# Designs tried in a protein design run: designed miniproteins, single chains, continued (3). Part 5

Each design is a single chain, and the fold is of that chain. pLDDT is the mean over its residues in the fold that is shown.

## One batch from the design tools (miniprotein)

Design m8142
Fold by ESMFold2-Fast:
Structure m8142 (fold): chain A 86 residues (1-86)
Amino acid sequence: MVEIIEIGEIESDDGKELVEKLQEKYEEAKKKGYYLAIEEVEVEIKDGKIVKMKLKLIAVKDKEYAEKINEETQKKLEEKMKKLKA
């Protein structure tokens, strides 16, 4: 029912660069009347440090649906990070 557009994947070994890439994709989607959502997050950790992060991005026209996807993905990421801090 909701139109889902695959934006693709972004990755970086630098958190600042990743945030900048995410911001660019968010602005592009917003200009076209879409809401960016992060469908999946992959985190590579060595010696307690994040060495790489990969985000799988989609865009949808339904704001509530985008927010729901982002909340689900954030919960999954928090669970992964919690296990790695143990």
Scores: mean pLDDT 76

Design m8143
Fold by ESMFold2-Fast:
Structure m8143 (fold): chain A 86 residues (1-86)
Amino acid sequence: MITPYKSKLTKEDIELALRGTRAGEKAINAMYNLLKEGKLTPQQLEDAIALAVAFGGGRATDEDILNALGMVTKLTPEELLKLGEK
């Protein structure tokens, strides 16, 4: 459930944040969808990106990002992919 949070974050903002990584549309869409549904808080979003970047040394893949999202949301990468396409 989202708190009173005013974010100008769009899909494009997420894409730009992940531009330095190897992440594709699938990871971006999954993050955007989770954020939009309130399943991912801004703090969890920041943590997931930081974890993914740390894993890849700035070369985080879709898999790295989805794995980090799974850790903060308790969902599997496969489940996250389905949610990202929902």
Scores: mean pLDDT 68

Design m8144
Fold by ESMFold2-Fast:
Parts: C-alpha cells; structure tokens; sequence
Structure m8144 (fold): chain A 88 residues (1-88)
C-alpha cells in the first residue's frame, strides 16, 4: 500500500541520517560533497516517486504529508554534511 511504501522510505531515510551523523566526521571534504550531492538527488527522486504514487492511489493529502517528511529528512541529512564540510 501507499502507507507501507512511504513508511519504508521514511525508515530508510532515518537509518541514513543516523549513519551519516556517525560517518560524516571521518570523510574528506571532497567525499562529503559527493555524498551530499547524492543524498540531495535521492531526496528529489523519492519526492517524485511519492507524488506519482499518491496520484495513482488517489491519496494527495497523504502524499503531501509524506513529501514534507521526505524534504525535512533530506534537509537534515544535507545539514550534517554542510556542518562537516564547514568544520574542515
């Protein structure tokens, strides 16, 4: 279902955020930038997928809420990388 797929994506993003918080301080600036860009791209792809799935299953309000959560989680991931890059 839409709820099951969305929850799995959010759970995955939470696991990524937890891993990124532990690993980001150990990477070089160049590696941090590449990983940041990859996660930004991943967030955009997840939003596109959720919006499409929400239209197909006719649940636009739920889709909007999940998109907001994905955007929030993506920004938290990017913030960890931005802080690690800034700290040198």
Amino acid sequence: SFQDVSQRMLDYMQSVLDQVRQTAPHWTPDTLQVRRDNYQSMGRQMVTFVQRRGREENVPDMSSQVVSQINSMTQQILDVYDQAIQSR
Scores: mean pLDDT 87

Design m8145
Fold by ESMFold2-Fast:
Structure m8145 (fold): chain A 93 residues (1-93)
Amino acid sequence: SEEEEKREKEAEEKRKAEVARMFEQFLKATGDEEKAKKLVAYNLKLANSKTPEERYQVLLEYAENIQKFSPEELERLRRLLERRLAERKAKEG
């Protein structure tokens, strides 16, 4: 129905906005578009992982790639992640 199509479009736009916001935050932290894209991709893969094996594989790839980051990039990412965790906790109560 047209109402279902509208709901799907709103959900799609919301997902796109969340992905864009994540990309912007990671881009600001890394200063590198390719690193930011990889971080967004890993976060989406983790969120969409259906099995422990899939999740474990994504985490291994993430850990391997994060080792290529500079100490300054890692410090900026740490601060970003701490802020995102605090925001999540505030929303949950």
Scores: mean pLDDT 75

Design m8146
Fold by ESMFold2-Fast:
Structure m8146 (fold): chain A 104 residues (1-104)
Amino acid sequence: SEIEELELKALVYTLSLGGILYVEARRNPDPEKAKKILEINDEINELVKKALEGKISIEEFEKRVKELLERLRELGVPDDVLEEIKSLLETIIEILKKIEEKKK
């Protein structure tokens, strides 16, 4: 179904995000900050799962995404990488909106 294809696409973009965050954690010279970046990756995975299951609104997802991006900035993730992460998260949000429209 179109919904199943969109759900798979959201998961593929989430996996791509995980790869970027893993690289940033490995590059961070502070092991405590590296650990927090990986914890943020786990939070993103849980938020995407909850959004796909309809357990949180798209508006709540967008709010949480903005908070997570600021936390990544505070942990020393570079601005160019933050823009890549933001772009992938915005793509996931657009997919979530399309899924919601298809369920109406």
Scores: mean pLDDT 88

Design m8147
Fold by ESMFold2-Fast:
Structure m8147 (fold): chain A 93 residues (1-93)
Amino acid sequence: SFDEIYLKVRSIILNNLDKYNYPENEVEPLSIALASFIYKHSIPESEHEDLVIGALYGRYKPEDILALENNPINTYVDLTSLAGVDEIKKAVR
């Protein structure tokens, strides 16, 4: 359900807020925007965390996610690619 996706997305954001220096006042709008994107486009559950991490790493604002809704595949690829860059940076340290 949307509520389950929303709670999961919000939890991932809050657990990574300090790591990515993301503004606390944008957590709720970003959680809603990402949960709506995931729900509307039936993004696989296995990809939810990578999508959220990508958004935080790339410092996407809620309006950026909403604006990219017209090209959901490109948004999904861009966000997951950013998550992959974060994993590579962790491995090199």
Scores: mean pLDDT 70

Design m8148
Fold by ESMFold2-Fast:
Structure m8148 (fold): chain A 66 residues (1-66)
Amino acid sequence: MKEKLRKAIERAEKALENTVKSLKDSYERFKKLGDEEKANGTKKALEQAEKSLQRLIDEARKRYEE
């Protein structure tokens, strides 16, 4: 049970970490291009992805603590 849950959480964490990295790269590109609207939209998406990642980390800690 815990192993299957761990693998599912780990997979989700990796996916969100990759999303965060891609959004940071996109944000920097849009800033360099002077596209403030796309930069602001990307920053908002980045904040949501970081919040989701933190929730998964918190849930993993609770599930694996005895």
Scores: mean pLDDT 76

Design m8149
Fold by ESMFold2-Fast:
Structure m8149 (fold): chain A 55 residues (1-55)
Amino acid sequence: MIEIPSSLTPQQQDALYLEAIFESSEEEMEEMLKQAKNLTPQTQAAVDALLASLE
């Protein structure tokens, strides 16, 4: 799991989340993606774009 500081811009929060996903195991990545539904719309969109690019 990752903590995204609310003091960062949405773009910086998205970057931190994506970086954490890249460094996670496949199982951890799947759990983080499930929880991404509870993050900002910008972070959710960035996660969706990342998944599309990895296919």
Scores: mean pLDDT 63

Design m8150
Fold by ESMFold2-Fast:
Structure m8150 (fold): chain A 91 residues (1-91)
Amino acid sequence: SHVEEAIRHLEEAAEILRELAEKADPETAKQLERLARGVETAKELAEQGDLESALIVTEILIKELEALGDPRLAEAIRHLREAARHLREAL
């Protein structure tokens, strides 16, 4: 289903952010861990069937990661964009 695909992409994005946080300086690591928790919130909303809120949170996270301008975040952003696409198709 589109919801299951969205959840998978959110899971992948959170994992990438946590992996990057483990390799980052303490300041950047705290920021990436906060963003990973945001992705987990979007995932929980999607699992609960609150697809509108899940999409809103996902779109905010995409904009926040893009604003950082860090090319290492490209894969996480791609997964969040795929999650948003699947959430829209499920609505």
Scores: mean pLDDT 92

Design m8151
Fold by ESMFold2-Fast:
Structure m8151 (fold): chain A 98 residues (1-98)
Amino acid sequence: MIDEIIETSLELFRDESLSPVDRLTFALGPLLAHKVPFSYVLERLGKEPVEASEEEAEKLVVAAFLETEGVEVPEELLAIKDRYEFLRRAGELLERAS
């Protein structure tokens, strides 16, 4: 079931009919609703385990999603502390790559 939830999140993230910000927020939705550990999501996407807060791990999951679409994630993006500003900037990167 957890793998199916992650697959649903990736499908939503790849839905080009959604706006870039909606792709990101809708992809996070199933993970948050089912309380899937972000560390497990990162491992499933081929990333190394990280000792991070849930908030920092969410940013790393978003970065990993961007990387699956071939987007190069700048370090400056991960330095953004405000969740709204982070998601807005991540959406802009996704739009530019499309």
Scores: mean pLDDT 78

Design m8152
Fold by ESMFold2-Fast:
Structure m8152 (fold): chain A 86 residues (1-86)
Amino acid sequence: MEVTVEINDFEKGKVKDKKRETFEAYGDVPLTIEIEIKDDKVEVRVTAADGSVARAIGNAGKTESDTYSIALELARKAVEALEAAR
């Protein structure tokens, strides 16, 4: 399975930047992945079609590039956790 992740960067309650990246997820369950970068925090929520939810939270990096790398790594871990719970 291949999942496209949309990353929204927020400044003062407005979307400042959007990035879309695709990564491979293993499994046959449709997933919804939401990533929010806000202030100094990164939050990832993964929801499966059966209503199962995995959530991962981290601190933003020192650079924009580091922050997006952290967001993708958290998304990957959340997907893996959701699949391992089956």
Scores: mean pLDDT 65

Design m8153
Fold by ESMFold2-Fast:
Parts: structure tokens; sequence; C-alpha cells
Structure m8153 (fold): chain A 57 residues (1-57)
């Protein structure tokens, strides 16, 4: 649980960086999160949604 939470937090921060800095599409960010952090597609999609939610707030 703690290790998974730590990985998701890193993925969310990385996704925020990709959205803000590079303007990458959701699909590109999902792919990079899967490759970089070993996330499932569902976990990567969740990280992208959380990153967008944080930027919107």
Amino acid sequence: MIEETNTLNKAILYAKSLIEKEGKSDEQIIEELMDRFGLTKEQAEYAVYMAKFSLKA
C-alpha cells in the first residue's frame, strides 16, 4: 500500500509536469507513465485525472 501510494504520487507529479511543460495528450502521458513507473493503464489514467484535477483547483 505505502509503496504503491508513493509510486502513484510520483506519477501524478510527473503527469502534471508533462501537462504544464509539454502540453502532451492524455494518451501520450498514460503511455509514458506505464513505461516509466510500471503502472497499469488504469493506474496511469487515474494519475492523469488527478494531475488535471490538481491543476484545475
Scores: mean pLDDT 77

Design m8154
Fold by ESMFold2-Fast:
Structure m8154 (fold): chain A 76 residues (1-76)
Amino acid sequence: DEEKRKLEIEILYEVLKKYLPEASEEELKEIAEKFVDWRENREPGTGAEKIEELTGLDDDKIAEFLREYNEKLAKK
């Protein structure tokens, strides 16, 4: 479980860097941790809504972001 959480955070962080290249490493890590915590706790709402709240990305970018994130998760 801890290894899975760490892996999900690292994958999410890597994808976030592509979409938020001007954000600091600390900011990207906090966003990744908050998203993974939200998902692990099975909190209400959609992944797209949570990413929008945490990042402020456009809907189109969020859809592509989540696709890349899920593809990377499926490879591991």
Scores: mean pLDDT 79

Design m8155
Fold by ESMFold2-Fast:
Structure m8155 (fold): chain A 69 residues (1-69)
Amino acid sequence: AKGAEVLLEAAKEKGKLTQEEAQKILEEKASGEEAHNTSAGILRGLSEEKTDLLTVKAAEIGLEVAKEL
């Protein structure tokens, strides 16, 4: 959902993800929509801090958690 897009944009902006990786995340959304929503919630909380490194790391962790779920 919207949360998955936020995670994808955050990681991509920092150069952590290429266009191919971004597309893979979008496909993961189809099978792990609930997990992606949870990850987005975590990222939203961290956005209050506005820490660049933390934002990128949160996106990576969120994606890994979504994959586990």
Scores: mean pLDDT 53

Design m8156
Fold by ESMFold2-Fast:
Structure m8156 (fold): chain A 59 residues (1-59)
Amino acid sequence: SPFEKFEEYLAQLTDPRLKALAQEYLDSAKFAEKTRSKEYAEGIIELGMEELDRLRAEA
């Protein structure tokens, strides 16, 4: 699932700032899955991955 892939991605991060940002996206997505929809939550995961990939490319 997108969540499992994102959790694997988070586990591979070594930068504590990127880990913290990834955790915030994961927490927001888990909250959205409970309060809105799975589709909305998966959208948060996708946005989080795009932002993290952008930041990693700049490092």
Scores: mean pLDDT 81

Design m8157
Fold by ESMFold2-Fast:
Structure m8157 (fold): chain A 75 residues (1-75)
Amino acid sequence: MARKEKLLELLREMIADPRVPEELKAQIRGALEVLEKYEMSADQVEQTLESVIGLLSRVAPQLAEEVRKRLEEIR
């Protein structure tokens, strides 16, 4: 429970972060709705974060590294 809640909160923080591109925020919002609606596992939430980090690394590699570090600390 606590791990899944921390992972979901990280996705919500990315949506609120002005450094994240608006197109990526829209993708994160869509993914978050699916993850919450279908009560997806913590592992599925983590896979979504890995995908988002991969997309973010193409446009903001330093920010992608910061998000990855936070993800590793939640594990």
Scores: mean pLDDT 79

Design m8158
Fold by ESMFold2-Fast:
Structure m8158 (fold): chain A 78 residues (1-78)
Amino acid sequence: HMEEVRKAIAEALGLEELPESGSEIRYLIYQDIIKNGGIKFDEKTNKYILEVAGKKIEFPSKEELIKHLERVTGKKIE
């Protein structure tokens, strides 16, 4: 299961292989989100949409999106 997840993340980031370090993987995901605009706001539903590893995730509030990003990156977002 973890190997399939790692492979999906690598493909989404345009990498052939992921680093062994979990903190480095989280950092790469964070950089990809910032660089490629994986965060969108849907004005019709007032929801935030995060697209990463080919998966679309909806958040009902900005606070929930920020908490999710802080969890996956291990960094505090201000």
Scores: mean pLDDT 63

Design m8159
Fold by ESMFold2-Fast:
Structure m8159 (fold): chain A 130 residues (1-130)
Amino acid sequence: SLPPARILIVDDNEEARRRLKELLEARGYEVYTASDGKEGFEILLKNKVDAIIIDAKMKKMSGLELLKKIQEKSEEYRAIPKLMLTGGDEEVEREALELGANDVINKNEFSDEELVDRVEEMLEDVRARS
């Protein structure tokens, strides 16, 4: 079998991180978790990551600030598919896409399973373009 794809979850909500982690692991992925953008960025720099799920609103470093930091890195980091989770702020959604998020989802309108399906679609797109 191919080694499992590695997904980084960056979200300040412990319950949300746990649910997404359990669902992704059940689908055969290896999962890293971070409680803020600073921790997420540190994990990203130390580990091979195939996709990132980022909550827009976090302490210390926001999801938008994390996207901006990733955009300052080499193409290898910028090319990692990034899904931004928002509370439905249209300005945050627009800015996230401008900062290199591949998709933006209103977390109040999508289930955890639908979020995971979107991450899988993003990973498949990257494989098709490789």
Scores: mean pLDDT 84

Design m8160
Fold by ESMFold2-Fast:
Structure m8160 (fold): chain A 81 residues (1-81)
Amino acid sequence: SIADEFSEEELAELQKLFDFYDTDGDGKITREELRKRLFGDAPDLWVDLWIRKYDKNGDGEIDFDEFLEFVKRERELRARN
């Protein structure tokens, strides 16, 4: 599991952040919540490209595992530059 790449403390903090965006508590962040909370007035194209990159299931929503994959990729990108 992608969660095995993180410590228990890191997972707890990332879960709190995820739960902050997941207002319904269903374990998913919707496209609309991503747009409002992370992208604001950004064009729909940017939201769609971001979802396409990290939404491995193709359901248009981000689950916790997909969120952790995003965090891991961002860390790898920063480590290279």
Scores: mean pLDDT 69

Design m8161
Fold by ESMFold2-Fast:
Structure m8161 (fold): chain A 95 residues (1-95)
Amino acid sequence: SLADEFNKLYEEIEKKSIEIAKEVEKLSEEAAKAEGEEKEKLTKLIQEVLAKMGEAQKKVDQGLAAAIAGDLEKALALYKEALKILDEAKELLKK
């Protein structure tokens, strides 16, 4: 059902958000110990990842609003977009 798919996507979004947040914390610790160009590169990467997380959160908020309005199809589509943005953030962390 759409409700089951929505609940599964919600769980996946929460799990990925926690994983990304932990990786950002590790990068922040590395940036604190770094100097010059290395510190600048790490800081820019953190900023890019946080920007993607912000974009994903906006889609989650829009999806929740759609779900409250009874539009589960729209809510599902928005949560899938949020998940895709989180996957993009995770790919940035691999580089």
Scores: mean pLDDT 89

Design m8162
Fold by ESMFold2-Fast:
Structure m8162 (fold): chain A 62 residues (1-62)
Amino acid sequence: MAEEAVDKAIEAKKAGDHDAAQEYGLRTVEEAQKLMAEGKEDEARRYLRRFAVEVLGAPELP
């Protein structure tokens, strides 16, 4: 699930494991693409935003 991938990416980021954070980041993008293919664009965007803010440090607020 996209949420599980994001959670694991956040955990890896907090642990300083850059390789694991990249791996779970790619997984998050893949799961979000699946949601978009199913017409769940808002849900996909939510997971991508969470990844960007929590893992990449983007100063994004809705």
Scores: mean pLDDT 75

Design m8163
Fold by ESMFold2-Fast:
Structure m8163 (fold): chain A 104 residues (1-104)
Amino acid sequence: DLIELLERAIELVRELQRKFLAGELTDEELREKTAELVRLLDEAIALSKDPLLVEQLRRAREDLEAFTRDYLAGRLTPLQAALHLMAISSELYVALQMAKRIEK
């Protein structure tokens, strides 16, 4: 179910945000959870028939990959990292609303 995949993805981003803000996010956890997020997004893209929803999901995936790369390379300040996670969460929420509108 597309909606269940997107809800799971949003929950994982929220978990990453909570752990990041608490100073509890390890590099290993980030790699593991971003790999799971990419898998969920790829599955959601495959299930999506709406071109605008596919574009929204691809954007979220690209932003997630860029975030993970830059964070692990030590290129992001804590504020920048928090803002990137917030942006990804918002992109996924928009995708969820689009999916709910399509599934009638």
Scores: mean pLDDT 85

Design m8164
Fold by ESMFold2-Fast:
Structure m8164 (fold): chain A 70 residues (1-70)
Amino acid sequence: MDRRLEAHKEFLEIMKKAEEMLKTKSIDEVRKEMYEELEKLATKYGLSDQEKENYLAMADAFLRHLERKR
């Protein structure tokens, strides 16, 4: 339980950093960095393929939301 909660907290931090990066970087650069951070998150917490896919889907939805603000 605790490990999954920590993974979720780090995921939320990645999302917040992505929003901040969009002030100085393109959406494509932010997407690349976000995907790299999510890959590190999956490795760090030993996430299953399904959990990793769920985080990628959430990240894609968030990036689409941020793109609408541009």
Scores: mean pLDDT 78

Design m8165
Fold by ESMFold2-Fast:
Structure m8165 (fold): chain A 74 residues (1-74)
Amino acid sequence: TPTVQQQIDYLNQTLNNVSTTLSKKDQEKLKKEMANFIGKLKNSNLTDNQKRLFLGATEGVLQIKQAVESLVKK
């Protein structure tokens, strides 16, 4: 089964793919916000299973955002 760290790595990979459509300044802001979120999640008293679920849900939301933006940009 994937570890919490493997789920974090996968989320960061998805984040890099999404951020390629953004300006460099917006990429830095998004990376900072995501690093803060991941840090808080890692330091929380949630179970590893719950942490994996939150990481997976966040990844899904980022993928939907990318898909919607690609449609709006024609």
Scores: mean pLDDT 74

Design m8166
Fold by ESMFold2-Fast:
Structure m8166 (fold): chain A 64 residues (1-64)
Amino acid sequence: MEEELEKRIEDAKKAFSELPLEKVKEFIEEQEKLIKELEATDPEEAEAGRKVLEAVREVLEEKE
């Protein structure tokens, strides 16, 4: 699980580093909504999503 999550985080950082700032912001907003919905149906995936979202937010801060 942790190894798979770490890879998802790394892949997300790489993908979002190439996207425009506005697209990264849009993704963060959409992911927050999806994670909130997933908390009711799949709490484990919601937690993984939160970890990936934190990594994407780091990319956003580096671009600012």
Scores: mean pLDDT 77

Design m8167
Fold by ESMFold2-Fast:
Structure m8167 (fold): chain A 93 residues (1-93)
Amino acid sequence: GPRDLTDEELAKYPKALEVLRKISPRLVALLDPPTAENGYRAALYLMLLASLHGITAPVPTLEGIRGLFDAYGVEITDEEAEEVVKLFELFYE
């Protein structure tokens, strides 16, 4: 299951938080505080948003994240996409 992050660990992924806010400020708000439960809820909400846009690739994979951002019309760099994936992976390690 997911683990708690410190605020310091979350702050290492500022680009991920910035681009996620462009899709959903609510999703980013779910990560405060960055507890295991909140990380799980945020991941489920991200998966729900992907499903609503017909994205079948799993999130948080690079393919799923890119597909989701494209569906929202938000341009994302490789570095930003990788930070989103790493942030969600960190909750599940």
Scores: mean pLDDT 81

Design m8168
Fold by ESMFold2-Fast:
Structure m8168 (fold): chain A 118 residues (1-118)
Amino acid sequence: SEKAQKALELLKKAEEILRKIIEMTPDSRPGLRRTAEEALRLVQQARDNLEKAIEAEKNGDLKTAKEYYRVALLLVREAIRLVDGIIRASTDPEIRKMAEEARKILEEAQKLVEELLS
């Protein structure tokens, strides 16, 4: 599915941005770093579930594919909530800008996964 592949590419881009946020987060903001690390873990888990969904779909197992797409969707939604937390807590305009970009990318991935479940 082209939509599933596009969602996978978007999740990879979000992972790269979240890694940059973690790297740029100062030691004085350990809570912000932990939130970004948790968001990264959720995006990585969403990507893994999306890859499993794509494989199940290729094998004609549409029921299993939908179950993996549902798990990926829940993980993406939770990652968006954590990224919103980063945006609200960030005093660094560069970190905030990167978090806003990550949110936009994750929202696009969410929409594509929702369409795959329709």
Scores: mean pLDDT 92

Design m8169
Fold by ESMFold2-Fast:
Structure m8169 (fold): chain A 69 residues (1-69)
Amino acid sequence: SMAEKTGKRLKELRDLYSLSNRQLGELIGLSQAAVSKLLTGLLNGEAEPSEEVKRRLAKAFLTDPSVFD
């Protein structure tokens, strides 16, 4: 699913840059718990990525929001 692709990509970027969920949250304006919940929901297909979340992630990683589509 699209959510699973977004979750996997987010996890890969987090791991590539050696970021904790806390540090990732600092980049996108979410708490560590909110990042953990978002990742779990996306990977399970239970959450849809919002445009705001995609925009913040794209800004943090210097890429287009469509990378998270």
Scores: mean pLDDT 74

Design m8170
Fold by ESMFold2-Fast:
Structure m8170 (fold): chain A 68 residues (1-68)
Amino acid sequence: SLVDELRKLSDQLDKAIDDGDTKKAQELGKKLIETARRLLESQGSEPDVAESFLRMIESIINQAISKV
């Protein structure tokens, strides 16, 4: 399930940020965005709406990683 993959990636990303592993956090963040993109596509989201949402999530992830 894409939802299960998102949960696992989110947990792994949180741990990588807590551990100060910036490289791993960046790799996990990219995988999370890609998995979220697939989920939105599977839901039939409009491309413009999906892209705006993904850009918002990517910004939040990048801000969290930048604090490490």
Scores: mean pLDDT 81

Design m8171
Fold by ESMFold2-Fast:
Structure m8171 (fold): chain A 98 residues (1-98)
Amino acid sequence: SLQEALEAFLATLRAIYRDASATVEEALARIEAEVERLKAAFPELREKLDEMLEEVKELARKTGDPRLAARRAMALLIELAEEHGIPIHEVGAAPAPA
């Protein structure tokens, strides 16, 4: 599902953010792989995902900091999820409405 795919991407971004040994190239390769998976599964998100990836790549290029790139990607992914009514950080935690 879109929810599960967004949660998986967020988990990858959190892993990059916590990894002090991650290079910019390794971080961007992992982010690009997740973006391509989402674009393949959800073609309707293609344009927004491409815009997010370009912003993240630009930030990584300017700063040389993979953790800042991951943090920006997390913020953009949360915004994308909210636009689709999916607060991914809360997904699976809410019980069914009584």
Scores: mean pLDDT 76

Design m8172
Fold by ESMFold2-Fast:
Structure m8172 (fold): chain A 66 residues (1-66)
Amino acid sequence: GSSKLSPLERQAQELYKQGVQALDQGKLAEAEALFQQAADLYDAAGRPDLAELVRNFMAEQLKKAK
């Protein structure tokens, strides 16, 4: 949607970015936790579509890192 990001969506985006950084550093468990937190925050923000995208991205990236 064209809506401005809510504070909760912004927190989810920050956690998502931290998850990507943790993944780049090989910290798979930390990355997984950060992605799960980001997805949970998107759900809380009423954006299950974004939560699903984050969970799908997490699953794909963790498989590639194994």
Scores: mean pLDDT 80

Design m8173
Fold by ESMFold2-Fast:
Structure m8173 (fold): chain A 74 residues (1-74)
Amino acid sequence: MPIRPPSKEEVLTVLDFLAEHVPDRREELEELRRQLLEGKISPEEVFERVYELTRETNPSLAAFAREGLEALRA
């Protein structure tokens, strides 16, 4: 299904936003940002890891990440 996936730039913006809202996970989020810039991780993998990092502390952000992952896999 040809739904436009978020661009690398859009994913980087989301990671920056999340780093402000989950400061205890900021180091891990910055590492994901670096890996995405280096091409070592896909946007799909970024959303998967964001879900894993936020599912215990912020259900709304976890739901957002899960929906993004499902959209990328559809």
Scores: mean pLDDT 72

Design m8174
Fold by ESMFold2-Fast:
Structure m8174 (fold): chain A 70 residues (1-70)
Amino acid sequence: TRSELLASLSNPKTKQERAIKYALSKPEVTIDEIMKKTEVSIGFALSLISALKSEKLATINKSKVTFLEA
């Protein structure tokens, strides 16, 4: 679940881990916000969003990521 992922990321060590934590800490976030706040590449941001969608943790609409309540 989203809360389990946030718990596992309580101490992020890389910018990639910070990007995951930042995305999960908000009910709604854009790809641009993730990139701007954590300085990850667009490739990583897209991979993260794809992973969140496959895990049924988020819905994507026009570059906007909305997190589903479990």
Scores: mean pLDDT 68

Design m8175
Fold by ESMFold2-Fast:
Structure m8175 (fold): chain A 65 residues (1-65)
Amino acid sequence: SSETEERKEQIASLLVLHYGETLSTSELRDLFYKSYGKRISKSTLSRLVKEVKEERPELAGVKVE
């Protein structure tokens, strides 16, 4: 869906900003809310992070726990 693609682009942007860092899922969720004003569940965020990293291997430098 268009909303899923928008969320994936927003997640990718956050991963670019934090390249080479290790983030918890909670920290990434807080960054997502602060940057975009949207709340996302940890389960959805974890799934979308995995999809983003599979589609954009250059973002593998950021680990999400």
Scores: mean pLDDT 82

Design m8176
Fold by ESMFold2-Fast:
Structure m8176 (fold): chain A 84 residues (1-84)
Amino acid sequence: MEQKLPLLSAEEWAKFDAFLADLQALLDALRAAGVTDPREIAARIEAFTKEKLEELKDDPVAVEVIEMVRRQIVATLAARAAAA
């Protein structure tokens, strides 16, 4: 389980887990509503992430955690788009 993640406190991990749980709930809700278009799903994830960043802008730890997750999502989507 060796990873390049920085040392995080229990509260920082709790914020990370809370964000992922909210994101998972959003994805489950979209699937339940019959939304299967990858473009629509990606747009909803992007909007949700930006909304959370604005809501939590006064919490620098939460902002850093959310931005880290967003960069991973963007990198994954970019890699898929670049695939031959």
Scores: mean pLDDT 71

